Designed miniproteins, single chains, continued (4). Designs and how they scored, part 69

Each design is a single chain, and the fold is of that chain. pLDDT is the mean over its residues in the fold that is shown.

## One batch from the design tools (miniprotein)

Design m14376
Fold by ESMFold2-Fast:
Structure m14376 (fold): chain A 117 residues (1-117)
Amino acid sequence: SLEELEKERQNRAHEVGRILADALRTVRKAAEKIREIDPSLQPLVDEALRAFAEGARRVVETMSDPEKARAALQELRDRLEELFKEIAKHGSPEAQKIVEEALKAVREALDRAIAAL
């Protein structure tokens, strides 16, 4: 029924939203640690946080269309991977370790969000 389809859509939107919120929390914690050990990386860290917020918004806006939501999640994943690699490239070994751990957690979270669609 249409009511069952709508409930399934709402359940998927809630689960994806929860995963994105948890992933953003992980990125924010990594950002705080990186700022303490290497303040010169702050512009790249701020760009990663902005990219996450914009990408997450696009995912939420497209949740009525699973294919568009999947594309938005994949674009967010790819953009964050690019930005995190750039941070790691310019960071100290300590900053690089924090970025690599955060990227792994975010990648796993976004893959779970894609699987939940």
Scores: mean pLDDT 85

Design m14377
Fold by ESMFold2-Fast:
Structure m14377 (fold): chain A 82 residues (1-82)
Amino acid sequence: SPMEETLLLFRLFAARVELETVLRTLTLSPALRARLQAVIARIDAMIARAIAGEPVDPAAVDALLAEADALVAEAEAQAAAQ
């Protein structure tokens, strides 16, 4: 539905902004920075597909957003330990 498509895009853009903010504000290891950048690239690919009107699997979006949330938590924990 158009509402579900709008909410999906909103969730992807919100996650992208959060991950970029983490990368700019926290002191992180190069390995963790690379993992965050890889997830941002995967989010960007899903956004590009959705904007192009291509099918995007909601379950794949949910899995990617859960992975992004886990990485944000890991980044905050690593920054707090420094």
Scores: mean pLDDT 88

Design m14378
Fold by ESMFold2-Fast:
Parts: structure tokens; sequence; C-alpha cells
Structure m14378 (fold): chain A 96 residues (1-96)
């Protein structure tokens, strides 16, 4: 679903901004919403969008969890989230 990919791109962008400000809780909430979009894709039978959004959510959650544990900086977590957003934009281009 093109619409679910666009929504996920916006959510990951907001998560990246929150992480860059050190608000890891706000970043985690936005990533949680990406998992909800993955669930919606699965319920609709869109297995490709489900896979893409689940992978984006997992990568984003890993970055936030590492930042919360002090293994990486919030700025490094932001850079990982920006890379996740870039990959979602590539998937959106392929879907169009």
Amino acid sequence: SVELLRLAIGLVDKAAEAAGKGDLLEAEIYVGMVYMLAGIAKLMGDEETYRVLREAGERSKEAIDKAKQGEITPDEAKKILEEVRRRLEEELRRAE
C-alpha cells in the first residue's frame, strides 16, 4: 500500500527528529506506530508492505534501544532512523 508507506515515512522522520533532540520516548512512540501500520498491511493481505514496514520498525527499535542503553548516541540513532526513512522512500518509488 502506497498510503501505508507514505505514513510510515512521516512517522520515521518524526522519530528521527525526536531522537536527535534526545527524546527517546517520543521516538519510541512513533516507531510503535510503524509496527501498527505493518499490522494493518498484514490484515489487508499486503505481505510485501508488511515485510518492509516490519523490517523498518525492527531496525528503528534496535537503534532507539541501543541509544537508551548508552551503546550509541541519540545523534547516531537519528542517523540510523534517517537511513530507514531513505529505504522506505526507495520502496515507495518501486511501488509507484
Scores: mean pLDDT 89

Design m14379
Fold by ESMFold2-Fast:
Structure m14379 (fold): chain A 74 residues (1-74)
Amino acid sequence: AAAELQALVAQGKEYLDQGEKEFEKGNLEAALKYYELAVEHYRKAVAIDPSLQPNLEVAELKLEEVKKALEEKK
């Protein structure tokens, strides 16, 4: 349980960091994919530990930002 939670949080952070790098490069579709993976991992982490809700909220905000950017580029 503790090891699983640590893995989910670490992977979520790695995906969030990768999404930010892709967003900075203007690769919005790649950023979207990484932010979706970050949200998925943080949702699983929050199911185990609800105190991680703020981390999930940050990932969800980044996902919404890239979705809006993609809508503007249509």
Scores: mean pLDDT 84

Design m14380
Fold by ESMFold2-Fast:
Structure m14380 (fold): chain A 132 residues (1-132)
Amino acid sequence: MRQRRAREVLKRALELARRVSERLQQDIDDLTAAQNSGDEEKLRALMQRTAEESRRDAEELDREAARLGEVLPDSPQAQLIVDQLRAASSLLRTAADYAEEGDVDRAIEALETARRVAEGVARGASDMLASL
């Protein structure tokens, strides 16, 4: 029973981390292309979309961090993944704030950092799943 629930929560964290990482790469690519082309109207629209999506993903990351912490409270490896999920969530809120302020460069930097943290979550969750 405990192993099955752990596997289900880790699979969910892995799937979320992969989905968030892929979305962040796409948003970084879109924002960078719009900035390089000088399309200010497209850039503003992309920044608004990035802020909305980043806040939604941050809330989902926080929910999965809470679930993982409840299912594997005594696991140092699970605690590292929980901390990384919360770090990614915080970085996405920071990216959303910069996007709303129109600070494209800082928004991109926060998204790039969040993407690296999400990749770390995916690796950690995958490694734990292999050991169950």
Scores: mean pLDDT 91

Design m14381
Fold by ESMFold2-Fast:
Structure m14381 (fold): chain A 67 residues (1-67)
Amino acid sequence: GASLVAEGLALLREGLRLAEEGRVEEAQDKGTLGVILLSEGQASAEERAEADALVAELRRAMHRASA
């Protein structure tokens, strides 16, 4: 439902913030949970596009934090 999608997107944004802080393990955990909630919530095409962009940024930030 909409609440699961909203929580999933919030978790992806929190993961990105954690990765920018160098907290890679916590960022990975938040990212994983966010994707799961988006799948369970049956996100719209627009919400999936936003999630895909956030996941790409999260992966990039985690690589930077690990360097």
Scores: mean pLDDT 83

Design m14382
Fold by ESMFold2-Fast:
Structure m14382 (fold): chain A 89 residues (1-89)
Amino acid sequence: KEEEAVKEMIELIEILSENIVKDKEKAIEAQEKLAEIVHNNPESEKIRKLALEIQKIVANAAAKTTDEEEARKIVSEELKKLVEKYKKE
């Protein structure tokens, strides 16, 4: 179950990275599903670590720029890197 949940999170992070700039509704849907997985797995260290990495990416983007569009572009790029890292063996 945990391995399946982590895999689903990676897929949702990929969807979020692709849509955060171009499709706000799809990005919100992906964020809501990600939050649900985190909420449903409170004792999973792997899921918590992945959620913290996402939060760090968002916080770093917000710290770097006050422009919401630029922040979304930074988040998109960093989330794509996160997905690549987790898809590598």
Scores: mean pLDDT 82

Design m14383
Fold by ESMFold2-Fast:
Structure m14383 (fold): chain A 75 residues (1-75)
Amino acid sequence: SAEEEVRRIAQEIRELAEKSGDPAVRNVGEMVVKRLEELIEDLKAGKISGEQAVAEARRLLERFKDSIEYLKKIK
């Protein structure tokens, strides 16, 4: 389901943030996970489609991965 895919993406973000060992990355990860939880609530409330929720969740995951890679290159 779309809810399961968004929850899977949230878990992936949590795992990436934990593995980073960086408090700044963990804080960003927590904010992104909170946004994904809001997407699940919007999905349950019928405010967005499952396709929209999954697309936004995937966009947020890719942006989070890009941010981690960028931070690794500048340190």
Scores: mean pLDDT 84

Design m14384
Fold by ESMFold2-Fast:
Structure m14384 (fold): chain A 80 residues (1-80)
Amino acid sequence: SEEELLRYAKEKLPELRETIERMLKRGVEVWAIVAYAAAVLRYEGRDEEAEELLRLAARETGVSLETLERMVDDIVKQLS
C-alpha cells in the first residue's frame, strides 16, 4: 500500500518526515515522494535501502522500476 511505502520512507529518513507530509498536502504523487526519499538515501550512500524502497514502490504503485530509477538519478544530480 502507499501508506506502507510512506511509513518505510519516514522510518529510514526521520529527518524528512515533515518534508514528506508537506509534499502530500501539496498533492505530490506517492511514487514521486518515494523516489525523492530513495534519491536522498542514495546521496547518503545507503544504496541497499534505496533499492529496497524502489522495489516496493514499483510493486505498490505500478510505476516501472526504470521510471523510478530515472527520477532518482535526476534528483541525485540536483542534490549534488
Scores: mean pLDDT 86

Design m14385
Fold by ESMFold2-Fast:
Structure m14385 (fold): chain A 80 residues (1-80)
Amino acid sequence: SLSDQANELALYGKLEEAKELAEEAAKQGDPYAYIVLGRIYYIEKDYEKAVEAFEQAKKLGAVLTPQSEKIYQQAKAKVA
């Protein structure tokens, strides 16, 4: 899937390519794509967009892993 490819690219540090694929998957309503976007925005220190992406993933029914939940909570702390 596009989200799986985006996650793989992000793991190899190809953040811009990962973001493009994750944004496309997100446009298709893939909840997992929003988790990938949240992680990418967090790495880029765009904490507001990171929070928005994780919240969108949860609204679409995605369950965050403990690792993603920790990143989400840390991003929220940076915005507050």
Scores: mean pLDDT 87

Design m14386
Fold by ESMFold2-Fast:
Structure m14386 (fold): chain A 84 residues (1-84)
Amino acid sequence: MSLEEQKEKLEKLLEETPEDDPLRAAIYEALSRVYEALGELEKAQEYREKAVEIVKRNGPVPDTPEARELEELAREALRKAAEA
């Protein structure tokens, strides 16, 4: 999956996820990694901070298939950034 495809998928998932859902933290973390891989460091930092704040308030993201998929997307984006 391309970085642009990952970004679109994550942005769509964010729109479909309620604002009080702890899964949003996983989505923000994944978006942070995708933006980092795209060289958009300012946006990457903003999304990372949003993810951290949600985790601080709501506790850790529950272990769900959706959360695992988001973690995999984040790791793949980070790997692509490192292979530049």
Scores: mean pLDDT 77

Design m14387
Fold by ESMFold2-Fast:
Structure m14387 (fold): chain A 73 residues (1-73)
Amino acid sequence: SPEVEEQIKKLREEARKLVLEEAGITVEIMKLIVEIKVNGETEELRERIEELEKRSKELAKKIEEIIAQIKAL
C-alpha cells in the first residue's frame, strides 16, 4: 500500500543518516589511529577512540532496529 511504502521510505532515510554518521565516526577513528602511529599513543587519544567506538556500537544497534522494522512491514 502507499502508506507502507511511505513508512519504508522514511525508515530507509533514517537508516541512511545513521549509516553516514557511523561512516564519519570510522573515519575519525582512522585519523586518530594514524596520529597514534606517527606521534605516539596518549591516554587522551585512547579514551577518544573508546568513546567513538561506544558511539559506533550504539548507532549499529539503532540501524539494526530500523532494518528489523522495515522487514516487519
Scores: mean pLDDT 89

Design m14388
Fold by ESMFold2-Fast:
Structure m14388 (fold): chain A 118 residues (1-118)
Amino acid sequence: SDKVKELLLKIAEAAINGDVETAEKYRKELESLNPSEEEKLFADLAIAVAKGDREKARKLYNELLRKSTDPNLVMAAELLLATYENNINLLIRIEPAVRQHGDEFTLKVLELAKKKIN
């Protein structure tokens, strides 16, 4: 759903900025849209990133890799982790795949990550 991806983008932006309250607010709004399990995993990963909970972020990322059928959610999650770790090498490695195969949501997460890293 386009509305689900719009909320996931808002959650990702709040997470990149470390804005836990805004991320949790949009996570509650997401529940009303009946998101998929993988969309919930992405949102929960973003909140863990916002909170600086490295162990939980890593666990949720591994679950998303195992369960996701949407390569865009995986690419967006890797962009969130790159931003959280300030990992420019990971960003450089992911960017070509996002630009070639990413949907509008994933491309917008890439631009947010690029503004935050450096």
Scores: mean pLDDT 87

Design m14389
Fold by ESMFold2-Fast:
Structure m14389 (fold): chain A 79 residues (1-79)
Amino acid sequence: MSVDDKYERFVALLDRQLRGEDVSAELKALIAELSDDELDALVERSDIYMIGEIMRHSDEATRKRIRETFMERLDRILK
């Protein structure tokens, strides 16, 4: 299963959530399936809303990784 397949699954779940479906369990399961590289690629492709949803459905270790990645990118831009 490629990163592209996981991204498509994520977008489909968010679309279902926007239509009023409770997809919290499916979002948590999908995010838990992601490797660090797949998570980084998913975040890179995501808008701010999608990133917020990833963080909401992630464990604390995954949320910490996302925050650290954003801070490192901000430091590089401001350098």
Scores: mean pLDDT 77

Design m14390
Fold by ESMFold2-Fast:
Structure m14390 (fold): chain A 93 residues (1-93)
Amino acid sequence: SAELELAEAAARGDLERVRELLEEHPDLPALNRPPADPETFDIEKELEKLRTASEEERKTLPGPLYLAVVNGHREVADLLLEKGAQESGRLKL
């Protein structure tokens, strides 16, 4: 499925594939939504939780964004945030 492909591409740091999937499926960033409060999103606490999680728990973690961040793929993480968080906030002025 597109969600699985997006997760795998994000984990690998395949920026072009992530972009392609997001263009084909604009809804994918919504499925990968970070916690409801982006300003209170504590990436340090999320990474700490992931570090202490078992391999099974890490496998069930939602979202290509976390996979991109954990694997150090900042460009992929930025693209996912831009497509998911900023697109709904775009206003024509």
Scores: mean pLDDT 59

Design m14391
Fold by ESMFold2-Fast:
Structure m14391 (fold): chain A 74 residues (1-74)
Amino acid sequence: ALEERLLAEARANAAAMAKGTAAQNSKYVPKIGVADVATMDAVLVAVREVAATTGDRNKMRGAAARTLEAAEAL
């Protein structure tokens, strides 16, 4: 289903960031503008909505906790 696929892609993106691919891009471009912050907020909202679409509280808590920890580390 679409919701499961989007959740899997969100997890894969989080894993790629953990592997340092996105972190290395961030180090190359140290200036993060206000527009980038707004874009990341929009992505977080989208991920939260995908988690809500699955309807399972346990799955939602796990996905939300990992996403929030990754976002707070930003």
Scores: mean pLDDT 54

Design m14392
Fold by ESMFold2-Fast:
Structure m14392 (fold): chain A 98 residues (1-98)
Amino acid sequence: SLQVLLEDIAAAEARIRAALAALGEDPAALDALGPGELLIARFRVDANGNLVSLEGIERHALSPDPEEALRQLAAIEAELQATRAADTRVATVLRPHA
C-alpha cells in the first residue's frame, strides 16, 4: 500500500537521522528536505540486520495536485517493490505541501 512510503514525519525523520549518525553520514539532504518533497534513504544491512552503509539518498518533488501526487507515489512504491532486496533497508519521509 502507499502507507509503506508514508510515516509520521517526526518519527520517520528521527529514524533516518539516527541511521545516518550511526554510519557517520552527513544529514544535509535530510535537513534540506522542503514542502512537497519525499526523501528515500537506502541502507545496506548485514545478515543480522545491522546497518553496514548508506547506498543512496533520493529526493522527489511531488505535485501540489493531489491526484498527480498519488500517481507519483504509486510509481515510486512500485519501483521500491520491484527493487526490494534482503540486504537493503529503505526508510522514507514525506514533507507535506505548505
Scores: mean pLDDT 80

Design m14393
Fold by ESMFold2-Fast:
Parts: C-alpha cells; sequence; structure tokens
Structure m14393 (fold): chain A 123 residues (1-123)
C-alpha cells in the first residue's frame, strides 16, 4: 500500500467513524486495522487516536475490530505507539464481551513482548 493510498483510506475511515450506523463504524474499524499494519509509523500514529475512539463504541463488533487493530499497532517499532496501544487495551480486559476481552489480552501480550525488545535495543 502506498502512502497516498493509506492517506485516502485514513480520510475515508475518519468519515465512516462519525456515522450513526454501526455497520459504517465497523467498516472504519476494518480500514484502521489494515492501516495499523502499515510499515509507515506516521500512518500508525494517526490511526491510534481513531482506534481509541472506536474502543468506546456501544457495538461489541466495532470494539472487537478496534482491539484487533491495537494488536497490530502493538507490533510497531515506535515505543510510544506500543506504550499507548498497551494502555488503550487495558480497560478492555473488563469488557462485557468475551471476544473483546480475548483480543485485548492478545494486544497486551504483543505490546509487552515488543516493549522488551525495544528496551533491549536502547541499551
Amino acid sequence: MSREEARKLLEEAKELLKSPDPEERLEAARILERLASSPDEEIRREVLPLIEELLKDPDPEVRLEAARALERLAGSQDKEIVERALEAAKPLLEDPDPEVREAAEEAIRRAETRLKVLEEKQK
């Protein structure tokens, strides 16, 4: 995916995110999950606050996809992105939906593993 394509998808996700329709917000979450895997850390940094908004969504399917996007962000080479993804995932351990809780556990595990690797590289 080119940076131009990623920027277009990011703007589309921002519009869908504002929708009263949960299916459109779910589409935003799916776009953001794809962008969360981008090798471009600037794109990942812009995705993070949008994912944080969707983690508070009333629809559990939207929260589940947002939690999966956090797991992808937890694989980042940027320590700040990984730390923010870790903190954003913690409240979801108390989510009423068991699949959302499982996705949060996976995001936390990945973030903790990545932080150990990144901290070792700073020595």
Scores: mean pLDDT 86

Design m14394
Fold by ESMFold2-Fast:
Structure m14394 (fold): chain A 86 residues (1-86)
Amino acid sequence: MIELPEFDPHSGVKNALVLLDTPDKSAVISTVDGHITVLPGYGLTPEIRAAALESRGIEVTPEIRRLIEETLWHPEVIASYLEREK
């Protein structure tokens, strides 16, 4: 199993870029509960990802908004990462 990276804006951006190195960028590679999955990222704007986190009861703070804007991680990956930070 692969652990989610610690929250670091520079590290998160670099890891997102590595995980997004697909030719079409229509999909994102994300890690959920230590498993690597390929999820369709088509149409997942920062606004949609923020709304998905809020629907899970996660408040979108300025730090979380920065994470959303600096990564193309699927909302479920972000939610899992934030749950680990508790």
Scores: mean pLDDT 53

Design m14395
Fold by ESMFold2-Fast:
Structure m14395 (fold): chain A 82 residues (1-82)
Amino acid sequence: LIQQAEQLFLQGRYKEATQLFEQANKEKPSKAITYYLLGLNYFASSQYDKAVEAFQKALEEDPNFVSARVMLEKAKKELAKV
């Protein structure tokens, strides 16, 4: 399920990817996924500083979490725009 969510994310299918991450987290709670979803909520509300922190925490829990790394880069770019 998590690998399918990662593939959907890499294909640009963000809404479907997020739904699968939410489903995976409901079936087996994961700190990495929980922080990632928290980061997405902050990013959507333009709280880029909090989004960066949440995505960094997701990567601390799972360093191989590609979606979290990509979103961290996006959040940092938005934060740099001020």
Scores: mean pLDDT 82

Design m14396
Fold by ESMFold2-Fast:
Structure m14396 (fold): chain A 69 residues (1-69)
Amino acid sequence: KAQELLEEAKAYRARAEETVELLRRHGAQSTPVGAAQLEEAARQIRRDAEETVGRLTAEAKRLEDAALS
């Protein structure tokens, strides 16, 4: 069901953004090296989330388009 994939994508993005926010708050209280490592982890989480959300959204669109054919 296309709507389920869209809800999954929304939830995935929300969880990733929450994790990034927590890592950046923790990084603000860390050493410079620790802060840099947490910022890199935050960037990786954001990149992975964009890829996953993109795939889920594309699949939902394909299912919607197929239903109209």
Scores: mean pLDDT 80

Design m14397
Fold by ESMFold2-Fast:
Structure m14397 (fold): chain A 60 residues (1-60)
Amino acid sequence: MEEIRQKNREEAVARLVARGFTRDEAEALVDRWFKEHPDILLNDVHIDRLAAEAERRRAA
């Protein structure tokens, strides 16, 4: 459902921002997730993996 996806998206963005990402960076990461996984909601493990991948890319 769109409402559940939107709430999940907002929660994931807020958690990424709390980890030190900008809002724009967090939104881009979450948008990419839903582009690749349109019917799969982000849970804590998925958010942690997105953050780790982005940090790894920034360190390279």
Scores: mean pLDDT 79

Design m14398
Fold by ESMFold2-Fast:
Structure m14398 (fold): chain A 60 residues (1-60)
Amino acid sequence: TPEEIEAALTALQKANIDSTADPLSGKVLPQEKIELYRQKNGVGYIDGQSMADLIQELLK
């Protein structure tokens, strides 16, 4: 649901902030990309499968 996506992206954003503080953490996901995913998925309709795929893409 949109609320679950919001919660998941908020948690990911917090984790990404921590990763950004460490230049040796490897690949860092830009905050702007997280916001784009949030806007795209928070504004539009997303089924459960699409939400799961997006979260997996962001976390992998």
Scores: mean pLDDT 52

Design m14399
Fold by ESMFold2-Fast:
Structure m14399 (fold): chain A 100 residues (1-100)
Amino acid sequence: MPVVSVPDLEAAAGSSVTVSMTVSNTTGSGPLTVELYVRNVTKGEEWKLVASATLAPGESATINATISNLEKGDVYEIKGLVFDSEGKLVASATGTLTVK
């Protein structure tokens, strides 16, 4: 089973932050497609695909995206999705970014 994680984060207003997804393809079958999504919940934004990768069997990666123009009181949701070679969702993780 692929291992995926997305951490919860806190950041200061007026800065930028790097959000990271770690994923390990522990499967012996074909490649995994990894997608990292972010949305600003406070502003009612839609999900945005901010990074993607393809991992070969046995490969591990950290996928990064930068969120800029952080405003005090904003909350972001971060979602990592992992699909197998057939397009089936095989793992997911979620995190939250809170701006203080």
Scores: mean pLDDT 82

Design m14400
Fold by ESMFold2-Fast:
Structure m14400 (fold): chain A 100 residues (1-100)
Amino acid sequence: SKLEEILKKILEEIEKTKKLLEERVKNEEDLKKALQILDEFEKKLKEIFEKSKSLIEFTEKLSDLLYETGEKVSELSPEVQEIFDEFVEKIGDIVNEALA
C-alpha cells in the first residue's frame, strides 16, 4: 500500500539519522538522549501506522508526532537540533511526494 511505502521510507530515514548522530554528536549524554528520542519516534510512528485508517489520518498524526519530537529536541545541543531539522525536512519531502 502507499502507506506501507511511506512507512518504509521514513524507517530508512530514521536509520540514516541514527548513523549521522553517532558520527557527528561527540557528547555521550547528548547522543544517548538524541537516540532515545529517535527510538521513541519510531515506536510512536509504528503505532500511528497501525491505528490510522487513511493516508490523511496518518499524515495528521505524523505532523503531531513531528511537533512533539521537535519540542524534546529543542532541549538538546545545537548539533543535535540541526540533524533533527534535516530529518524533519526529509520526512516532509516523503509525505509531500506521497500526497502528489
Scores: mean pLDDT 88

Design m14401
Fold by ESMFold2-Fast:
Structure m14401 (fold): chain A 93 residues (1-93)
Amino acid sequence: KSLAELRQEINQLSNEALLAKSNGDLERYRELSGRLSDLYDELSRLSTDPAVAARYQRQSEIYRADAEGNPMSSKEVSRLVADELLEIGDQLD
């Protein structure tokens, strides 16, 4: 399975998840979030660029929390973004 195929599947499921959430279909949103988490994790593992891989890992973790019914707070999401920036900085040093 190619990186392009994974990205296409993620785009399709992301749109479906957004629609489910807007319609109040929490059960379907959680199911789609779990699948998106798995796809982002796979995309991260297949990515050769460590910075890109790290971004996909953060997305996977955010969707995993949504799938578990315990969505991340704005503070937790902000921390993951800050940790990514620090990780990229350390990698360039």
Scores: mean pLDDT 72

Design m14402
Fold by ESMFold2-Fast:
Structure m14402 (fold): chain A 109 residues (1-109)
Amino acid sequence: MIEEIAEKLLDELYELRKKGVGGLETYIALLKKAAEEVLKTEPVSEEEAEELAKKYNLDLEEMVEEIKKTLGVPEEEARKLTRALIKIAAAALPHIEELAKEAEREAEE
């Protein structure tokens, strides 16, 4: 489920960036929606999020502050959204690698 959410989010973000359509508000809405869907389907522990953040060299506290400022949400909500986003990012990495391999394979045919 989280892998599906991550793949869909990556595809949508990539298409918007490529087409130059949608503003910052659109990107923020997509990220928030994806994080909220993750939080509805499975709990994201603080320890898991911290471990993933360290593994992928992400600043968890900086992300919390940015989400808090950008969305105007309380710190606790910003923390939950940040944890979900880090988990989405971690799940997205294998899909990015898989899509790259599939693109190379199709190009050879």
Scores: mean pLDDT 70

Design m14403
Fold by ESMFold2-Fast:
Structure m14403 (fold): chain A 108 residues (1-108)
Amino acid sequence: MEEKEKILEIEEKLKNKSISLSREELREWAKRAVELKVPGATLIGAALLAGEVAARSGSSEEARRYFAKLLLEAGFIKEEEAEEFINSNDEEQEKFMEKLLKEIEEKL
């Protein structure tokens, strides 16, 4: 669908670092990717959104909740896994997010 193509185009530009999105723009993009059930873009969007929220709000907890919610709604993780991720420490979460982002980038 046309909307999915636009989401993937933005993802490619973010991956290539050819554009920079505001916190709000990144959030809307990630939310849209989840709603459209775009797996690769959804995971990258969720990881980028979580990082952006954490950096700007100074709270890893907000980033964890958004990331877990997006992944859960997209069907990539179970409720148990989402709760476990939210309760993980910042270092553990950051490593998982980095690995997830790199793995998804390789699959694209």
Scores: mean pLDDT 60

Design m14404
Fold by ESMFold2-Fast:
Structure m14404 (fold): chain A 68 residues (1-68)
Amino acid sequence: VTVEEVKGDEEEVKKKLEELLKKGLDNDEVTAQIHAAAGYAKAGFETGSEEAFKEAAKHLNEALELLK
């Protein structure tokens, strides 16, 4: 996965999850996964670590899985 793919996936997934959170979802686990993804994305931006961006994408995908 490239940095661009991780970023594109993050923006699309983040936008979708923000829309779903506006509905008042009672899923603390979803919120925790979104928060973890944001933390890893920040670390990736500050350190340039591809591993951090991969972890961010992983947590975003887990949040999407929980919303299925």
Scores: mean pLDDT 62

Design m14405
Fold by ESMFold2-Fast:
Structure m14405 (fold): chain A 55 residues (1-55)
Amino acid sequence: GVAPAERAAITGRRAAEVEALAAGFVRLGFDEELARRVATFIVDLSIEYELRSLL
């Protein structure tokens, strides 16, 4: 399995990446709630891909 430190680093980036991506969507005209939901989905999918690549 993936190392705990590596998993923690990937998970720790989630909040920052969601915030940055959501801000980007808001600048494109999305409302804050929709931007956050879309950003969360994309970031979670990206993290899932990274975790699967480390297994």
Scores: mean pLDDT 76

Design m14406
Fold by ESMFold2-Fast:
Formats: sequence, structure tokens, C-alpha cells
Structure m14406 (fold): chain A 117 residues (1-117)
Amino acid sequence: SSELEEKLLEIAKESDKEKFGDGVLTREELRELVNKILKLHNAPDLSDEEFEKIFNWFDVDGDRDGVIDRAEVAAFQQYLIDAGSPYISKVDGLLDKETIKALHYVIAKAFDIDPNS
């Protein structure tokens, strides 16, 4: 809904202004963001083990720094376009496609990436 889209944009702006100033998304920041989106979808928070699967999914082609940068967000956006990605089956059990799309939208907006490109 438009109300949900407005809330997602608000979350993206809050994350960008307060936490994204260094140009990277940490484990703690991603977990807070995922939990905010799950709450909007009336879903429970992820466990520590479930969250690590989500973080490793974003960081699959990254370096060993334990953060998500703009290049990794762009790679994740390409993966969401390619419905055959082997990582979809690992995360679909934890997050539904609507939650994954919402998470991608918020993160892309926070990194000034067009989520539709």
C-alpha cells in the first residue's frame, strides 16, 4: 500500500541520515533494518542464526570486512532481477518475497541506488 511505501521511505531516510554516513551497512544496522521491515509485515524478529544467513546472503561476493557496501547492494539488486539465483531458496524460508523486496527498496534508497534500475 501507499502507507507501507511511505513507511519504507521513512526508514530508508532515517538509516541514511543517522547510520549510513560512512558508506557501509554493518551487521547491527542491517539487523535493525530487517526487524523494522518484519514488524511492518506483522512478522516476528529473526533469530541470531536466521539473521546471519541473511547477512551472509548479502555479503556472498564481498570481502572479509563484515559490512555491506554500495557495490554489494548493486550485486544484490542484480540477483533479485535474476529469479534463478541459488541464494533465493536459502532466504525464501526465512523471508517472503514481499519482505525481501521491501528490504532491497530501503537499502537501495539509503545508498542512493534506484531500486527499479
Scores: mean pLDDT 65

Design m14407
Fold by ESMFold2-Fast:
Structure m14407 (fold): chain A 66 residues (1-66)
Amino acid sequence: FKGHAESIRELTDRYKDDVDGLAEVYGRALQLLVDASMLDSSGAPLMREALEYAERQLKEAEARAK
């Protein structure tokens, strides 16, 4: 799950000002966190950090899109 967490962070940075793109990345991170929690709990903290980063960037992009 380390590679998945890194991919989520990279995609979040790529879609920094794209609300729709960031929403898709956030949804993908949620699914990966569920999978990590059920299959490999050691990966869950990394996925949670990536999810929180994506959520923060999505909220900031939404605020800028006003």
Scores: mean pLDDT 75

Design m14408
Fold by ESMFold2-Fast:
Order: structure tokens, then sequence, then C-alpha cells
Structure m14408 (fold): chain A 85 residues (1-85)
């Protein structure tokens, strides 16, 4: 799916920009993700904490591919990760 590939690419670029502390690139990529209808705050949180599984969930949720059980499992995984910090 062209849209899913674009979303994944933008999120990966955002991760790289954040690691390089390129604030201008981060802002540009966040704007593009917002135009695609992402919750930019959730994307920032997932990228900051290196939650690859959560990033995949955000893409799937935006595409309407997640069941209720899958959303719950993703939230539990995120909480488990944060509890280890």
Amino acid sequence: MELAEEMARLIEELREARENKDKKKEEELEKKLEELGFDVEKVREAVENKLDGWLQVLIAEKLGLLSEAERKAAEEQKKAYLAKL
C-alpha cells in the first residue's frame, strides 16, 4: 500500500532527524505526518522512546487495520516498556 509505505518512511525519517537533533527537519516531518492525519504527539513519544512496535501500531490504526484486542495489546506493550525506564 502506497500510503502505508509513505507513512512508514516519514516516521523513519523523523526518528533519524530526532537522533541528529535536526529540529527543522523534525518540524517539517511532523507537519507532513499531521497532514496525513497522525497524532503528532503520539508519534513524537514513540520515536523518543524508540517504540518500534508502537510506531507500527500508529500506522495500522490510521489505516483502520487494528482490532480492539490489537490496540489493547499495543498499549500494554508501551506501558511495559515505560515501566522499565
Scores: mean pLDDT 71

